# Designs tried in a protein design run: designed miniproteins, single chains, continued (2). Part 59

Each design is a single chain, and the fold is of that chain. pLDDT is the mean over its residues in the fold that is shown.

## One batch from the design tools (miniprotein)

Design m6036
Fold by ESMFold2-Fast:
Structure m6036 (fold): chain A 87 residues (1-87)
Amino acid sequence: LSKEQQIDAIRALRDMALSVTDQMLSRLDLPADVKAQLRALYTRYIDHREQAQILRLNGGDPAVIAQLEAEARAARQQADALLAQGL
């Protein structure tokens, strides 16, 4: 696959991940403010992962990639903690 086709595939997977997240959140019996916080955290996780993957394909700085991956992990940990409190 061309680099452009690989980037398009990464973006398609990101859009699918957001759609799945929205479907999951719509099925949970949680307060609207908690759902909004979860959506923001999952969106941050998904977006940072997309940026890291695209940057890696473009031969970007490993330090920048590591920072994006660390920020993604932090967002997911916050989302997991919030979800555990809401269950």
Scores: mean pLDDT 85

Design m6037
Fold by ESMFold2-Fast:
Structure m6037 (fold): chain A 92 residues (1-92)
Amino acid sequence: VLSIEETITLLSELLPKGSKVALIFPPNRSDLRGEVSRALEELGFEVIDFLSATEETLLEAKSLGVKAIITDEASAPLAKELLPDIPVFVVE
């Protein structure tokens, strides 16, 4: 599990400004989602929010051209299985 600051630093090194990033956090993680979303938008990333990690939402994220997924520990295994070519970052 990465801190928000570690995740933001890694993304800024790996992806150009304007890259699409998917945030997948359940409603009870709204504070974490808001903090991560703000930090990513300040760096010039396009943020796409999903409230759950399902096959449907993950395939939608891929079809939208997302370059990275930021999610919780519970959602990460499915994201890694369905989207092995997209880096998955686990935050808190």
Scores: mean pLDDT 79

Design m6038
Fold by ESMFold2-Fast:
Structure m6038 (fold): chain A 63 residues (1-63)
Amino acid sequence: GPDAARDAANAARYGAAGDSAAASTGGHEMQKLGSAEGGKAARYGAAGDAKAAAVYGQRMWEL
């Protein structure tokens, strides 16, 4: 829904920027919806791996 799309967009944007806290928040919201990509974006964002977080955030954008 619109909330999931917004959270995916935020995870992709902040993951690409290396903002691990913002990427983690967006990924957690998607994980509540059962998205494996959301969970991975949160995990890699929290670890500061901007490239991995951006990849999983981008996949969430495709949902």
Scores: mean pLDDT 57

Design m6039
Fold by ESMFold2-Fast:
Structure m6039 (fold): chain A 57 residues (1-57)
Amino acid sequence: SRASVVLGLVDKEETLKILIEAVKKGHLSLDEAATAFAAHFRISRETAKEVLTRRLA
């Protein structure tokens, strides 16, 4: 449904913020964060790592 799509987009941005904060605080490695993000959103690990790396810059 359209509501599920909108919720998915909000959850993606919120999850990304949480993962970025965890990496910045040293609670997660970049590789661990990329693996979690890729698995949750069903994208490649390479794509997830690039997204996270750009947000950490």
Scores: mean pLDDT 75

Design m6040
Fold by ESMFold2-Fast:
Structure m6040 (fold): chain A 109 residues (1-109)
Amino acid sequence: SMEKFREELEEAVKELEETLSEEVEALLEKQKPLAEERYKELEARRPELTPEEWKKLAIEEMRKLFEEIKELADNPIIRVAIEMQFLLAEGVPVEEVERRFLEAFRKLK
């Protein structure tokens, strides 16, 4: 049921919040300036690309940056959270992203 799905999603989010350490939060904050710098470099190329081509290139380059930061990429909980953000950026419907998140999170247990 939709009610049971909502309850399971709320429990998964709570468990995710409880497993995020200060160290993980610090690594995410450290990543932000690097992601912003990479995005500025991509923005300079935007006039040569269509909006769809630029969006695709930006997502691909951000995915590469995430894989380069091993402390984040090697953490299965962070990987699930970041992948959901990429799916949202790619225009996947929120309801589908939430369902995929719950399925991926259940597999981590």
Scores: mean pLDDT 70

Design m6041
Fold by ESMFold2-Fast:
Structure m6041 (fold): chain A 89 residues (1-89)
Amino acid sequence: KKEEAIKVLEEAKKLLIDEAKRWGFSDETIERLNEIMDRFIEALKDKTPEEAKKAALQIGLAFLVAKNLGFSEEEIVRIVERVVDRLIA
């Protein structure tokens, strides 16, 4: 069901944005992350729920690991964007 994939992707966006806000990311960076995640959702909305979950996990892990390794806010945004671009190619 198409709705199941969209729900997974929307929840992934919400969790990532909520964490970025909690970590003190700027409003400008949050806006950029929202745009990247909206593009991700649009590209994968017709995929299976399993594919959506796997893609969401890859983005979430990249985001969390990059933050824990001490990458800057700007570098984290670039990492997330590269992962999204790879997943939607």
Scores: mean pLDDT 85

Design m6042
Fold by ESMFold2-Fast:
Structure m6042 (fold): chain A 97 residues (1-97)
Amino acid sequence: GNDTAIQYLQQAIDYLNTAISYATNGDVSTAQSYVQQALDQVQQALQQTTNPEAQRQLQIAIDYLQQALSQTDSGDIARYTLQARTSVRRALRILQS
């Protein structure tokens, strides 16, 4: 349900914040490890919500996280991860409305 989706998205935001920190410090491998953890949480949240606007934002986040995992440059990883975090935050606001 939406409450379970909210819990997954709160955990995803924590992982995304950690990933951004490692990416901005140039630690590509650790940043991508946390991006993968965030992706897993976002995918779980998508399975728990029936809200169409939240689902759209979560799919955008998934696409950006997959882009971040495909990058080799820490700056590119940070940029895609920041975009994903924006979409996750939007989904969270929709579900909490």
Scores: mean pLDDT 93

Design m6043
Fold by ESMFold2-Fast:
Structure m6043 (fold): chain A 104 residues (1-104)
Amino acid sequence: MGSLGQATVTASSSATSVTITLKNTGASPVTVHITVNGEEVATVDIAAGESKTVSVSVAGGATITIIATSESPAPNSVDVTVTDSNGAVTKKTVDLVPVADLPA
């Protein structure tokens, strides 16, 4: 058993990159998968209470999906800040919910 949550962010139409800051606000480690237009571009392990930053090249208007998983079914959340190359900032929270199985 584990837990899973996701959030989606759209880059601005003239953005060429995004900087994604991830903060694990829960008590359990999480693994975060970052997907751009359906293709996985990064996987990051974040310990409880830690923050990590990932920079990704994108085409303008790209859809960024952030999938957070934990092997613990305990409640967890990840704060997400996405800053694109035009300076647009999007903040989201990914709340992890218990699931019977985790994706590979």
Scores: mean pLDDT 82

Design m6044
Fold by ESMFold2-Fast:
Order: sequence, then C-alpha cells, then structure tokens
Structure m6044 (fold): chain A 77 residues (1-77)
Amino acid sequence: SEEVRSNRAILERALSEAQERLAEAQALGSETLVQKAQAVIAQIQTLLAEEEPKLDDIVDVEVQLGLLDIELYLAGM
C-alpha cells in the first residue's frame, strides 16, 4: 500500500537523522544524549522490521527526535 511505502520512507529518513544526532551527541561528550540517540535508533530499527509500521509509532519517533534536537541544542550552548 502507499501508506506502508510512505511510512517506511519517513522511518528511513528518521533513522538517518537519529544517526546524525548520535554523532552530534558523541561530539559533545554527553553520555546521556548518546544513550537517548541510541534508544531512538533502536526504536526506528524495530519499526522498520515490522511489515506494516503504525502511524502512531512513527509519530512517537518524530516527537522523540524533536526533543533530542532541543536537548542537543541546549547542551551545545
């Protein structure tokens, strides 16, 4: 279905973004943010392994990435 293909594309982009956030967290030396980034990556990988990832789970990942972005911004100040 188009929804499944679209949702997988969103998750693939989210995975790339989460990997970039992990690199940023590592560069900052923040163990807490590294752990948070790794948790988001693991969640995305779990969803990508599903035949039909649910929209609610994808929204949850996007929210977590947004919060991680804010925390990384504040930690870099």
Scores: mean pLDDT 86

Design m6045
Fold by ESMFold2-Fast:
Structure m6045 (fold): chain A 68 residues (1-68)
Amino acid sequence: MDIRLTPEQQRLVAQVMQRMDELLRAGVPLDDVLATTLAEIDGLPLSDEQKQALRDAVRQWHRLLVER
């Protein structure tokens, strides 16, 4: 599950993650943030394997926040 991304793909992923953080700071519900982030990952120019690994990472992050 080591994701190897090009510099351009890394920048796009960073933009998605930054938007997720901004939504959290704005008080958007965790479930809505998760749904939005997963939809944005699906739209990225990544392989299916890279998208799946990112979705898994985001879902694991969401679970960790809920288990606080």
Scores: mean pLDDT 76

Design m6046
Fold by ESMFold2-Fast:
Structure m6046 (fold): chain A 73 residues (1-73)
Amino acid sequence: AQEVIDLLESENDYGGAYSVRTAVGTNVHDEKEKYRATAELARAYADSYEAMGKNDLAAKLRELSKEYEELAK
């Protein structure tokens, strides 16, 4: 989760970073749900940034989403 938060903050997306922190905090005692929520948010932000033409950032967020989806299995 911290990797997605750090990436969003590096792009000055403090609202996006806050959303990820909130999802992680809500699921702090359920490790698989924490990873699932993180993957879903990373994918949503990847789609948003791709629509804005930030393809490199979108690609990094998609890879993180895929990694967290695998951890949620």
Scores: mean pLDDT 79

Design m6047
Fold by ESMFold2-Fast:
Structure m6047 (fold): chain A 80 residues (1-80)
Amino acid sequence: SLQQKAQELQVQAAKAEGDKSFARALGDADIGQARRASAVDPEAAARRAAEIRSKLQQTQAELDAKIAEYNAQAQALKEQ
């Protein structure tokens, strides 16, 4: 049914939101590890943290786009 398809799309959106939260948690943990390494080489640690943040931002933007697509498709099906 259209309602089932809309629900499946919402489940995919929720999964993508979970993936986004998980990616942020991993990124924050990696940044934390890089910062702890700053006692040895603070500049290298700062550069690594910046790289992790950049990759995290890209991943979050991609997941946000997918979440928006799934939610838009689910909403369109509900309006039918």
Scores: mean pLDDT 76

Design m6048
Fold by ESMFold2-Fast:
Structure m6048 (fold): chain A 94 residues (1-94)
Amino acid sequence: KPSGLENALAMAEAVLEENRDRLHPEVAAALEAFLREMRRMIEEKAPAEEILRFVERQTARLRALLARHRESREAAGVVLTMLQLIRHEARELI
């Protein structure tokens, strides 16, 4: 449901701001770009299938970035939980 995904996005934006200093700058920038594009897709009413494909592709890329930047380890659990919540809500759109 759109409201569920919008709520997940808002929570993810808050998690990013709270954990920005605990994340490698490259990871923080990639997360910010991902969340910004998600908001754009929701505002432009992109098809649910397109949103889900974007989320699946970007979460795989973000997980790889987190694995590469081990200095983000302290915040990795919270970020991965956030990505799983966004993915779950995107699937609920289908």
Scores: mean pLDDT 81

Design m6049
Fold by ESMFold2-Fast:
Structure m6049 (fold): chain A 77 residues (1-77)
Amino acid sequence: APSSPAERKEKIEKALEALSHLDEGIRVSAALMAGRIPNEDAYEKFLKEVQSIDPSLPVGEQNREIAKILLKIKKEE
């Protein structure tokens, strides 16, 4: 079943907290993507993978890595 709006909001807020080491724009984008993941295991895996991204990378590289992680997670689910 699709997540309720309240569940999505909670996922987004948790992701924002977990990704606080990333640039604000990158963090918000990743958190919104995480909120769209309906499976809890996939959500947790996505956050763990994104947390491992090097914050010293250029913003464009960070965005590409996040997109690759999301695509991989969606393919596995």
Scores: mean pLDDT 77

Design m6050
Fold by ESMFold2-Fast:
Structure m6050 (fold): chain A 63 residues (1-63)
Amino acid sequence: SEAYAKAAAEAAAKGDVEALEDAIVRATSVGGPQSGREAAEAGLKAAGSEESRRAALNAIKSI
């Protein structure tokens, strides 16, 4: 959903890997794999650190 994509982007921009992963998991649980993928892609696009960028990429591969 849009709300989780926004949360993932905000977490990734701050380098908060835990919050990013939580947002992706919640998106997947509520909206299915497509929602999880949208959140992971939003996180990847907004990533402010190498760690958050890798976390988003790994999540995309797992969905």
Scores: mean pLDDT 81

Design m6051
Fold by ESMFold2-Fast:
Structure m6051 (fold): chain A 83 residues (1-83)
Amino acid sequence: MSLAELREELYTLAAQMVLAILAGGDWEGLLAEFIEKLLQLSEEDQELAIQMLEGLADKLASVDPAAAARLRAAVARVKAALA
């Protein structure tokens, strides 16, 4: 079913983006793809995705504050794109 497949694609992109952020790699292209897929989902799904990434940033803040800051910057760009 197309909606379930879109959610799996979104989760895969989110994981790849987070891994790129942790590695200090190029996450901007992955962020653009993530936003594009997220815009195809409901506002409820969009809010849940943002909450998931914010929660991950909070967990990372004590272990890797630089990665947490990059993830928060990515989340801010997602929120701006959805506004």
Scores: mean pLDDT 82

Design m6052
Fold by ESMFold2-Fast:
Structure m6052 (fold): chain A 90 residues (1-90)
Amino acid sequence: SDIVTQTFQTMIDTNSDVAYQTSSGMTNAYNNGDVSSMMSSIGQGMKDVGMSNDVISQTVGSLANSSPDERSQIGQYSSQVQQQLSSSQS
């Protein structure tokens, strides 16, 4: 989802540590098939970087209503973000 990609980019630009924690949480939740934990991880990250409740609700709702293919793409993107930020923090 374009909105999820933009959300991660905003988190990276605002606070890379929050982006790393969010991407790690979403990657772990995706690997366990836990959509509720993915929603919680992105919602918390968005809140931590000061995004509005309306934007949080829209992004979390988009993830909740995602197809399996879209969720797979989101999970893969979260893994890529987590790996990139992990390497940068080493």
Scores: mean pLDDT 81

Design m6053
Fold by ESMFold2-Fast:
Structure m6053 (fold): chain A 90 residues (1-90)
Amino acid sequence: MAAQLMAQLDALAAQYEAETDPDRRRALLTQMMRLTDQAIAASPSDEEKAAIALHSARLFERLGDRDPDDILSALSYMLSGVLKIEAKNL
């Protein structure tokens, strides 16, 4: 269900914001990306796919705004942008 997946993404984003080690933050970004991709692929409707993509895009944008690491910030913004484009084209 979309609400449960969004809650899991929110929990990973909270772990990311609490994490001080850049390597562990990179691993959390990878986990969030994989969860988002799997959730979109498994969703039965374009409306649910778009909702998950937009929710995840907002989380990645927030992480990009808050990450002091330029590479992780740039990667987060890129993931946000890709998901916004994907949602628009569904």
Scores: mean pLDDT 84

Design m6054
Fold by ESMFold2-Fast:
Structure m6054 (fold): chain A 85 residues (1-85)
Amino acid sequence: EETEREVARLEAEGDKLAQEYEKKHPGIGKLARAGTAALVGEHLMRSGREEEGQKLIEDEVKKVGLTSLDAARAIAEQVRKKLAA
């Protein structure tokens, strides 16, 4: 219940941020969405839904051509900092 609310909040904020990034730099919105998926996936894993979180991250990493989870997490940290401000 609380997990679903937090996931919805992160997805909404991340989508808004991705749209703003895409307006300024075409093509970056996909990377911002991959970062948001990493944040959502990490929250799901911490909430005991580890397989769902891992699959979400893997699916979004593949869509943007990233080859490692570490790259997606680096993008997630940048997205997290922007959402925290």
Scores: mean pLDDT 69

Design m6055
Fold by ESMFold2-Fast:
Structure m6055 (fold): chain A 95 residues (1-95)
Amino acid sequence: GPETDALTLARKYGYLYYTLKLKWPLEVIANNLRAIYLDPAKTSLTKQLTEAPPPLSEEDARALVDAFAEGLREAGAPEEVIEEFRRKLLPLLTE
């Protein structure tokens, strides 16, 4: 369903983010993850979103952050990098 599509895309985004060595601000990553959740079919993984979509629930935000983190891990990111993203992205998705 749409939730599964959003989590699949968030995982792909994490993989692409790390493999392409994108050094985007955390706020842009958070905006893209919110956009993925709201409309995965219309969300570009290669564009920086400056307009913030609405905040997510903590449950939905955690699922998206975990999917993004799984993508980072599959791309070979060190665990310290993954933990840093988890810690910093979760508050940005819920505020």
Scores: mean pLDDT 78

Design m6056
Fold by ESMFold2-Fast:
Structure m6056 (fold): chain A 102 residues (1-102)
Amino acid sequence: MKEEIEKVYEEAMKRLDELRKRASPEAQALIDQIRDVLKKAYEKILNAKSREEAEKILLDFVNEISRLIDQLEAVDPELAAEVRDVVGETLRKIREIIEKSF
């Protein structure tokens, strides 16, 4: 579980960093906040004791990230769509790992 979640997290952070490189300064600040939320969610999931706890962490993450992506869409709609794709794929992979691990 830990190694699989770490790989998904590292790939997501790499993809977000590539998007950040072509973003405006305002959009870069929002991507940095998205990366911080993802890092905190990753750390919490690694310490989750049950599937129910891990699923709650994912739900809290989705709610916070959706708020930040909505802010990014107001600044750069095209970049926001690409961030949604990265986040959506990351969430799908993490959920699959949780289902297999608990």
Scores: mean pLDDT 85

Design m6057
Fold by ESMFold2-Fast:
Structure m6057 (fold): chain A 76 residues (1-76)
Amino acid sequence: MFDELLAELEAEAKSRGLSQSQIDQILLAARTMHAAGVSLEQIRKVARELIDLYAEGKYSSSKATRLLFSAINEAE
């Protein structure tokens, strides 16, 4: 279920040392993808990529936006 995926992603982000603000952004991205009809498997994949980018200090808003919109466009 989607709520279980959100709990999984929050726990994973916390374990990787993300701040609450970064976690909130990951969860918002997951909710946005879900509302757009993206599969749970694809949401998990994209959200985990965002967690990795934050954890490694490689995050950028442009990369995050491209990943999110690519997933949404593939779902349509």
Scores: mean pLDDT 81

Design m6058
Fold by ESMFold2-Fast:
Parts: C-alpha cells; structure tokens; sequence
Structure m6058 (fold): chain A 62 residues (1-62)
C-alpha cells in the first residue's frame, strides 16, 4: 500500500542519516509494513515514523 511505501522510504532515508546498518533498516521497514497491514491508517504511519526515528537515533549513536 501507499502507507507501507512511505514508511519504507522514511526508514531508509532517516536510517542513512543516522548511520543505521542496512540489516537494521531492513528489519525496521519489515516491522513497519506488518504493523501497517494490521492497522492501515495515517495515524499508525505517523506513530511508526516517530518510534522508528527514536530507535534510529539510538542505533546510529553507538
């Protein structure tokens, strides 16, 4: 879906900015896709983006 593609694009772009590994970016994108398949809404997408960015900051800072 369009929401799944937007989540994947966000994670890949932000993951690169924060220096997250390719494996971690792929894992996060797959989890986001599964969540959006269960709860397909813009509200869910925004929550995923917020949580993913927080996790990426922690992963990239180590």
Amino acid sequence: SKLEEEAKEFILKKGKEYGVSEEDKEAMAEIAKKVLEEFPSKETLELIKKNAEEEMKELGAK
Scores: mean pLDDT 80

Design m6059
Fold by ESMFold2-Fast:
Structure m6059 (fold): chain A 69 residues (1-69)
Amino acid sequence: PLDFLQRVEEIVRKAAELTGDLDKAIELVEQAIKNVREKYKGKRIGPEQFVDDVEKEALKLAEEELAKA
């Protein structure tokens, strides 16, 4: 199993590389975690699937942020 914190830190790094802003990257990853939790509300999902969906959502949010700039 992957370490959850280490995986989240990696996602933050990827978002920061895309946005050029660490504070914004952290905000986007926090939003991605909220979005994925809502998606799986009342469902049983494995931690690896949860983290994979958080990465996908965070990168999507980062691309949307770049499109606004």
Scores: mean pLDDT 80

Design m6060
Fold by ESMFold2-Fast:
Structure m6060 (fold): chain A 65 residues (1-65)
Amino acid sequence: SLEKRAREKMKQGLLEYARELRNEGEKLRALGEKLRDTPLGKVLLEKSEKLLEEARKAEQAARSL
């Protein structure tokens, strides 16, 4: 049905969005860990956490479809 196809496309879009957020979040996390003893490292880890949390929300939204 059209409704099923629309849900699958939305699910794929959310999973792609989540993947991009996770990739960026993991990159910032790795850099923040290397700089963890600096104020910059703390800022990068906080930004990483926000991106990874947004990825989790997108994944949860995809699972609800």
Scores: mean pLDDT 88

Design m6061
Fold by ESMFold2-Fast:
Structure m6061 (fold): chain A 85 residues (1-85)
Amino acid sequence: SAEELAEQALATAREAKRIALEAVRISETLDDLQRAIGLTLAAIGVEFEVETLKKKGTLTEEKARALLAQARDILRAARELLESL
C-alpha cells in the first residue's frame, strides 16, 4: 500500500540521515564534510516530501515507491561515504 511504502521511505530516510550525520561528525576534509551535509539534506528532503504528501492527502503508491527508491539511493551513498572516511 502507499502508506506501507511511505513508512519504509521514512524509515530508510531516517537511517540515511543518521549515517550521513555520523559522516559529518568524523569528516576531516571540507570536501567530505560538504558531501555528508548534502546527503543529510537529501534525507531530510525525502522525510519532508513524505509528510507533505500525507498532509495534503496526495500520497499515491507510485509517489511513495519513488520516494522509497530515493531514500535507498541516499542510504547507499551515505554508507559508502562513511566507509570511505
Scores: mean pLDDT 92

Design m6062
Fold by ESMFold2-Fast:
Structure m6062 (fold): chain A 97 residues (1-97)
Amino acid sequence: SALEEQLNADLAKMNAQIDQLLKAGKLKQPEAIARKKQAKGIKEALLLYAQGKEEEAIQKIIETEKEMAEDPNLTEEQRKEFKENAEKLEKYLKEQK
């Protein structure tokens, strides 16, 4: 679909921007890897939303946020934010059932 092609193009652009920040010394390699992982998770969630799979899309965001919360290459503050976001989304999802 046109939307799937656009999401794939957007992911490629995001990965290229991360690579440019790495080359400019604005990111270190471990953080660049973590950011690319996050971008991939977001793209996969957006594809699920486009397919009408809203609960699965939210669950994919939760999974991605939890992976980021445990990434040792991120700061303690960044990991805490991802953990809190995952917990808020899990609570939201439970309240919709």
Scores: mean pLDDT 83

Design m6063
Fold by ESMFold2-Fast:
Structure m6063 (fold): chain A 74 residues (1-74)
Amino acid sequence: PTTLRVTGADGSVGTAVVPRDASEAEVVEALRAAVGAEPSDGLLVDGTPTTARGLAAAVRNGGGTLTVEVVPAE
């Protein structure tokens, strides 16, 4: 499992745990559950801009703990 430390667009902080083989949809749902992230929001993973698909790939690469920042679509 990979732990996501998530900061929401509103500054809220949450933690989500996803399996290493998590799908893009599972990652999106985990972010929504943790901080209320919307599919249109941008993502930073360890400070690097990415997509939900890119985050799923980072999880698959065995990140253990990943820092995720949700950036509003504005």
Scores: mean pLDDT 79

Design m6064
Fold by ESMFold2-Fast:
Structure m6064 (fold): chain A 92 residues (1-92)
Amino acid sequence: PELERPELTEEEREELRARLERIAELITERARERGLDDDDIAVVRGLTHALLVARETGAAKPEEIRAAAREAGVPEELIRLAEELAEEILAE
């Protein structure tokens, strides 16, 4: 169908909100299971989101996001966890 600018219905907005909340909770739970503190959990959530957006939009390669995180001094363990969580979220 030809859609120039799709408008979200109230139901679609509720579904999007629920999905985003579920994703955030899943990331938080998985990071806590690995013994991360709140600051590290925030980093992992940010990286996981960036990886998901890159995969869905094609705006950046996942490799470029990983490289940028390493250059910013993010530990390899957090980068690896963010990758695992992104794959898990896409697979459910």
Scores: mean pLDDT 72

Design m6065
Fold by ESMFold2-Fast:
Structure m6065 (fold): chain A 70 residues (1-70)
Amino acid sequence: LAEEFAEKLRALAERLRALPGRAESLAGGNDFKAGENRLLRVAAEKDGERLEVEAMNPNPDEASALAAAA
């Protein structure tokens, strides 16, 4: 559970880091309430269990914290 979810969180954080400029463009266009903070919500399902993860303004330190939290 935790290991697989941590891997998903790491992938999520990496994707957010890869898309920071693009995320700003999208957020600047319309998502003002999501704020200047790029909010990403992901749902994962495992063995009939559904898990949700949120990430915002990913950075190297935050990515590690998200992985550890899983």
Scores: mean pLDDT 46

Design m6066
Fold by ESMFold2-Fast:
Structure m6066 (fold): chain A 90 residues (1-90)
Amino acid sequence: KSERELLIEAARKILEAVMLIMQGKYKEAQKKIDEALKILSQVDPSDPRVQELKAIADEVKDQIKNGVNILKLIGLALRVIGIIFDLELE
C-alpha cells in the first residue's frame, strides 16, 4: 500500500469508530481506533496528516474512556472527512 492509501484507510477506520460510538458500540469503536493507530504507525510520523489523524484518534479514544461529547465527535468526523477528501483528490 502507498502512504496515501494507508492514510485513507486509517481515516476511514476513525470515521467508523465515531459512527460506532454514536450507536453506543464502544468496544467495537475502540477496536477500530486501535486498528487506525496501527496503520498510522507505518507512515512517516513527521507528516502533518499523520499527526492530525493521531490527535483525532487519541481524542476519540479519550471520549470512549472518559465520556462522550457528541458535538465534539461530529466535529472530529468532519475533520476526518476533510482529510479523506483532500487525499483522494491528490
Scores: mean pLDDT 84

Design m6067
Fold by ESMFold2-Fast:
Structure m6067 (fold): chain A 56 residues (1-56)
Amino acid sequence: TRSSLLSKINSIKNLSELTHFLNTETDLSDESRQNLINVYETHGLSAAKTALRSLL
């Protein structure tokens, strides 16, 4: 469910948790996952979480 996924995204605190979420809780393409990791590296966790929410 979308609401459950959004709640889980709010609890992500670091890159390891972000990567784990992308691999276990989403059906996003490898390209989309890499783009989200790139957002994290360039703009930080908050920006990556916002981008992730927009894809779900």
Scores: mean pLDDT 81

Design m6068
Fold by ESMFold2-Fast:
Structure m6068 (fold): chain A 112 residues (1-112)
Amino acid sequence: AMEKEREELLEKIVKEAEEWMKKETGLTLEDVLKLAEAITNNDEEEIKKLLEKLGLDVNLSKEEVEKLIKLVVGKMQLKVAELLKPYLDEEEQKELDEYMAKIEKEIEELKA
């Protein structure tokens, strides 16, 4: 019973974070994963096709695409953490706040 309730809560939180990310960035989690896979495989043609399909600048370098992926993933991680925080105890909330602060710092460094 408890296991199923936790699974349903996590599924709902992830869904809300994915909908937020699509609204804010125009990218779905599937789009980000496909770009990350193409980058990992060093498939320049696939990267270009995905950028075109997503309405992004096809002239973005591999490094710029990697930076974009990191920014979008980081923002999604922060949104999931924000939505999860009310369901955690005080110690878990402290750990989550430290985690969120670390991700926020990484995002700021990527923007610089």
Scores: mean pLDDT 80

Design m6069
Fold by ESMFold2-Fast:
Structure m6069 (fold): chain A 99 residues (1-99)
Amino acid sequence: GMTLREYLERLLAERDTPLLRRAVELADRIEELQKKLQELVENSDSEEKKEEIEKLLEEILRLLEELARVLEESDDPELAELGRQLLREIEELREALKK
């Protein structure tokens, strides 16, 4: 399946807009942090790096919320709905992490 970053890059290639450029920039930053998180989880005891893992998760969620808000401001109703869907999924994930 296509990643969110790859999907947004394809949309940007079809229509170059400031909103899509910002969305791709945020998606790239999220992907780099997700890669770093994966490396930390796979190559170490999670307990030894718990604080670093938690900080990365918080930063990833913050950037995902920023991306969702950027998408919600789109004139494209499909992108705006994608932004709303992402916000709902982030809220559900945050609630799961609290319990």
Scores: mean pLDDT 80

Design m6070
Fold by ESMFold2-Fast:
Structure m6070 (fold): chain A 65 residues (1-65)
Amino acid sequence: MDALRRALEEVAEALKKEGLIEKVEIGGTSLKVWIKTDSATQYSAVMIEKVALEVEGAEATVTFV
């Protein structure tokens, strides 16, 4: 869980820097992303899926709001 959360945190920070999202919250193994303007769904979804695969044996729930 710790390693997965760390990876999710990195993804969240990267998305924030690009200004693609309005808000991100991490809850344990879940990530909630609020997309404010133009959609970046494909970008964030791919990165999050890849991160989940890297942390084998850990499950992450991603919610786009």
Scores: mean pLDDT 55

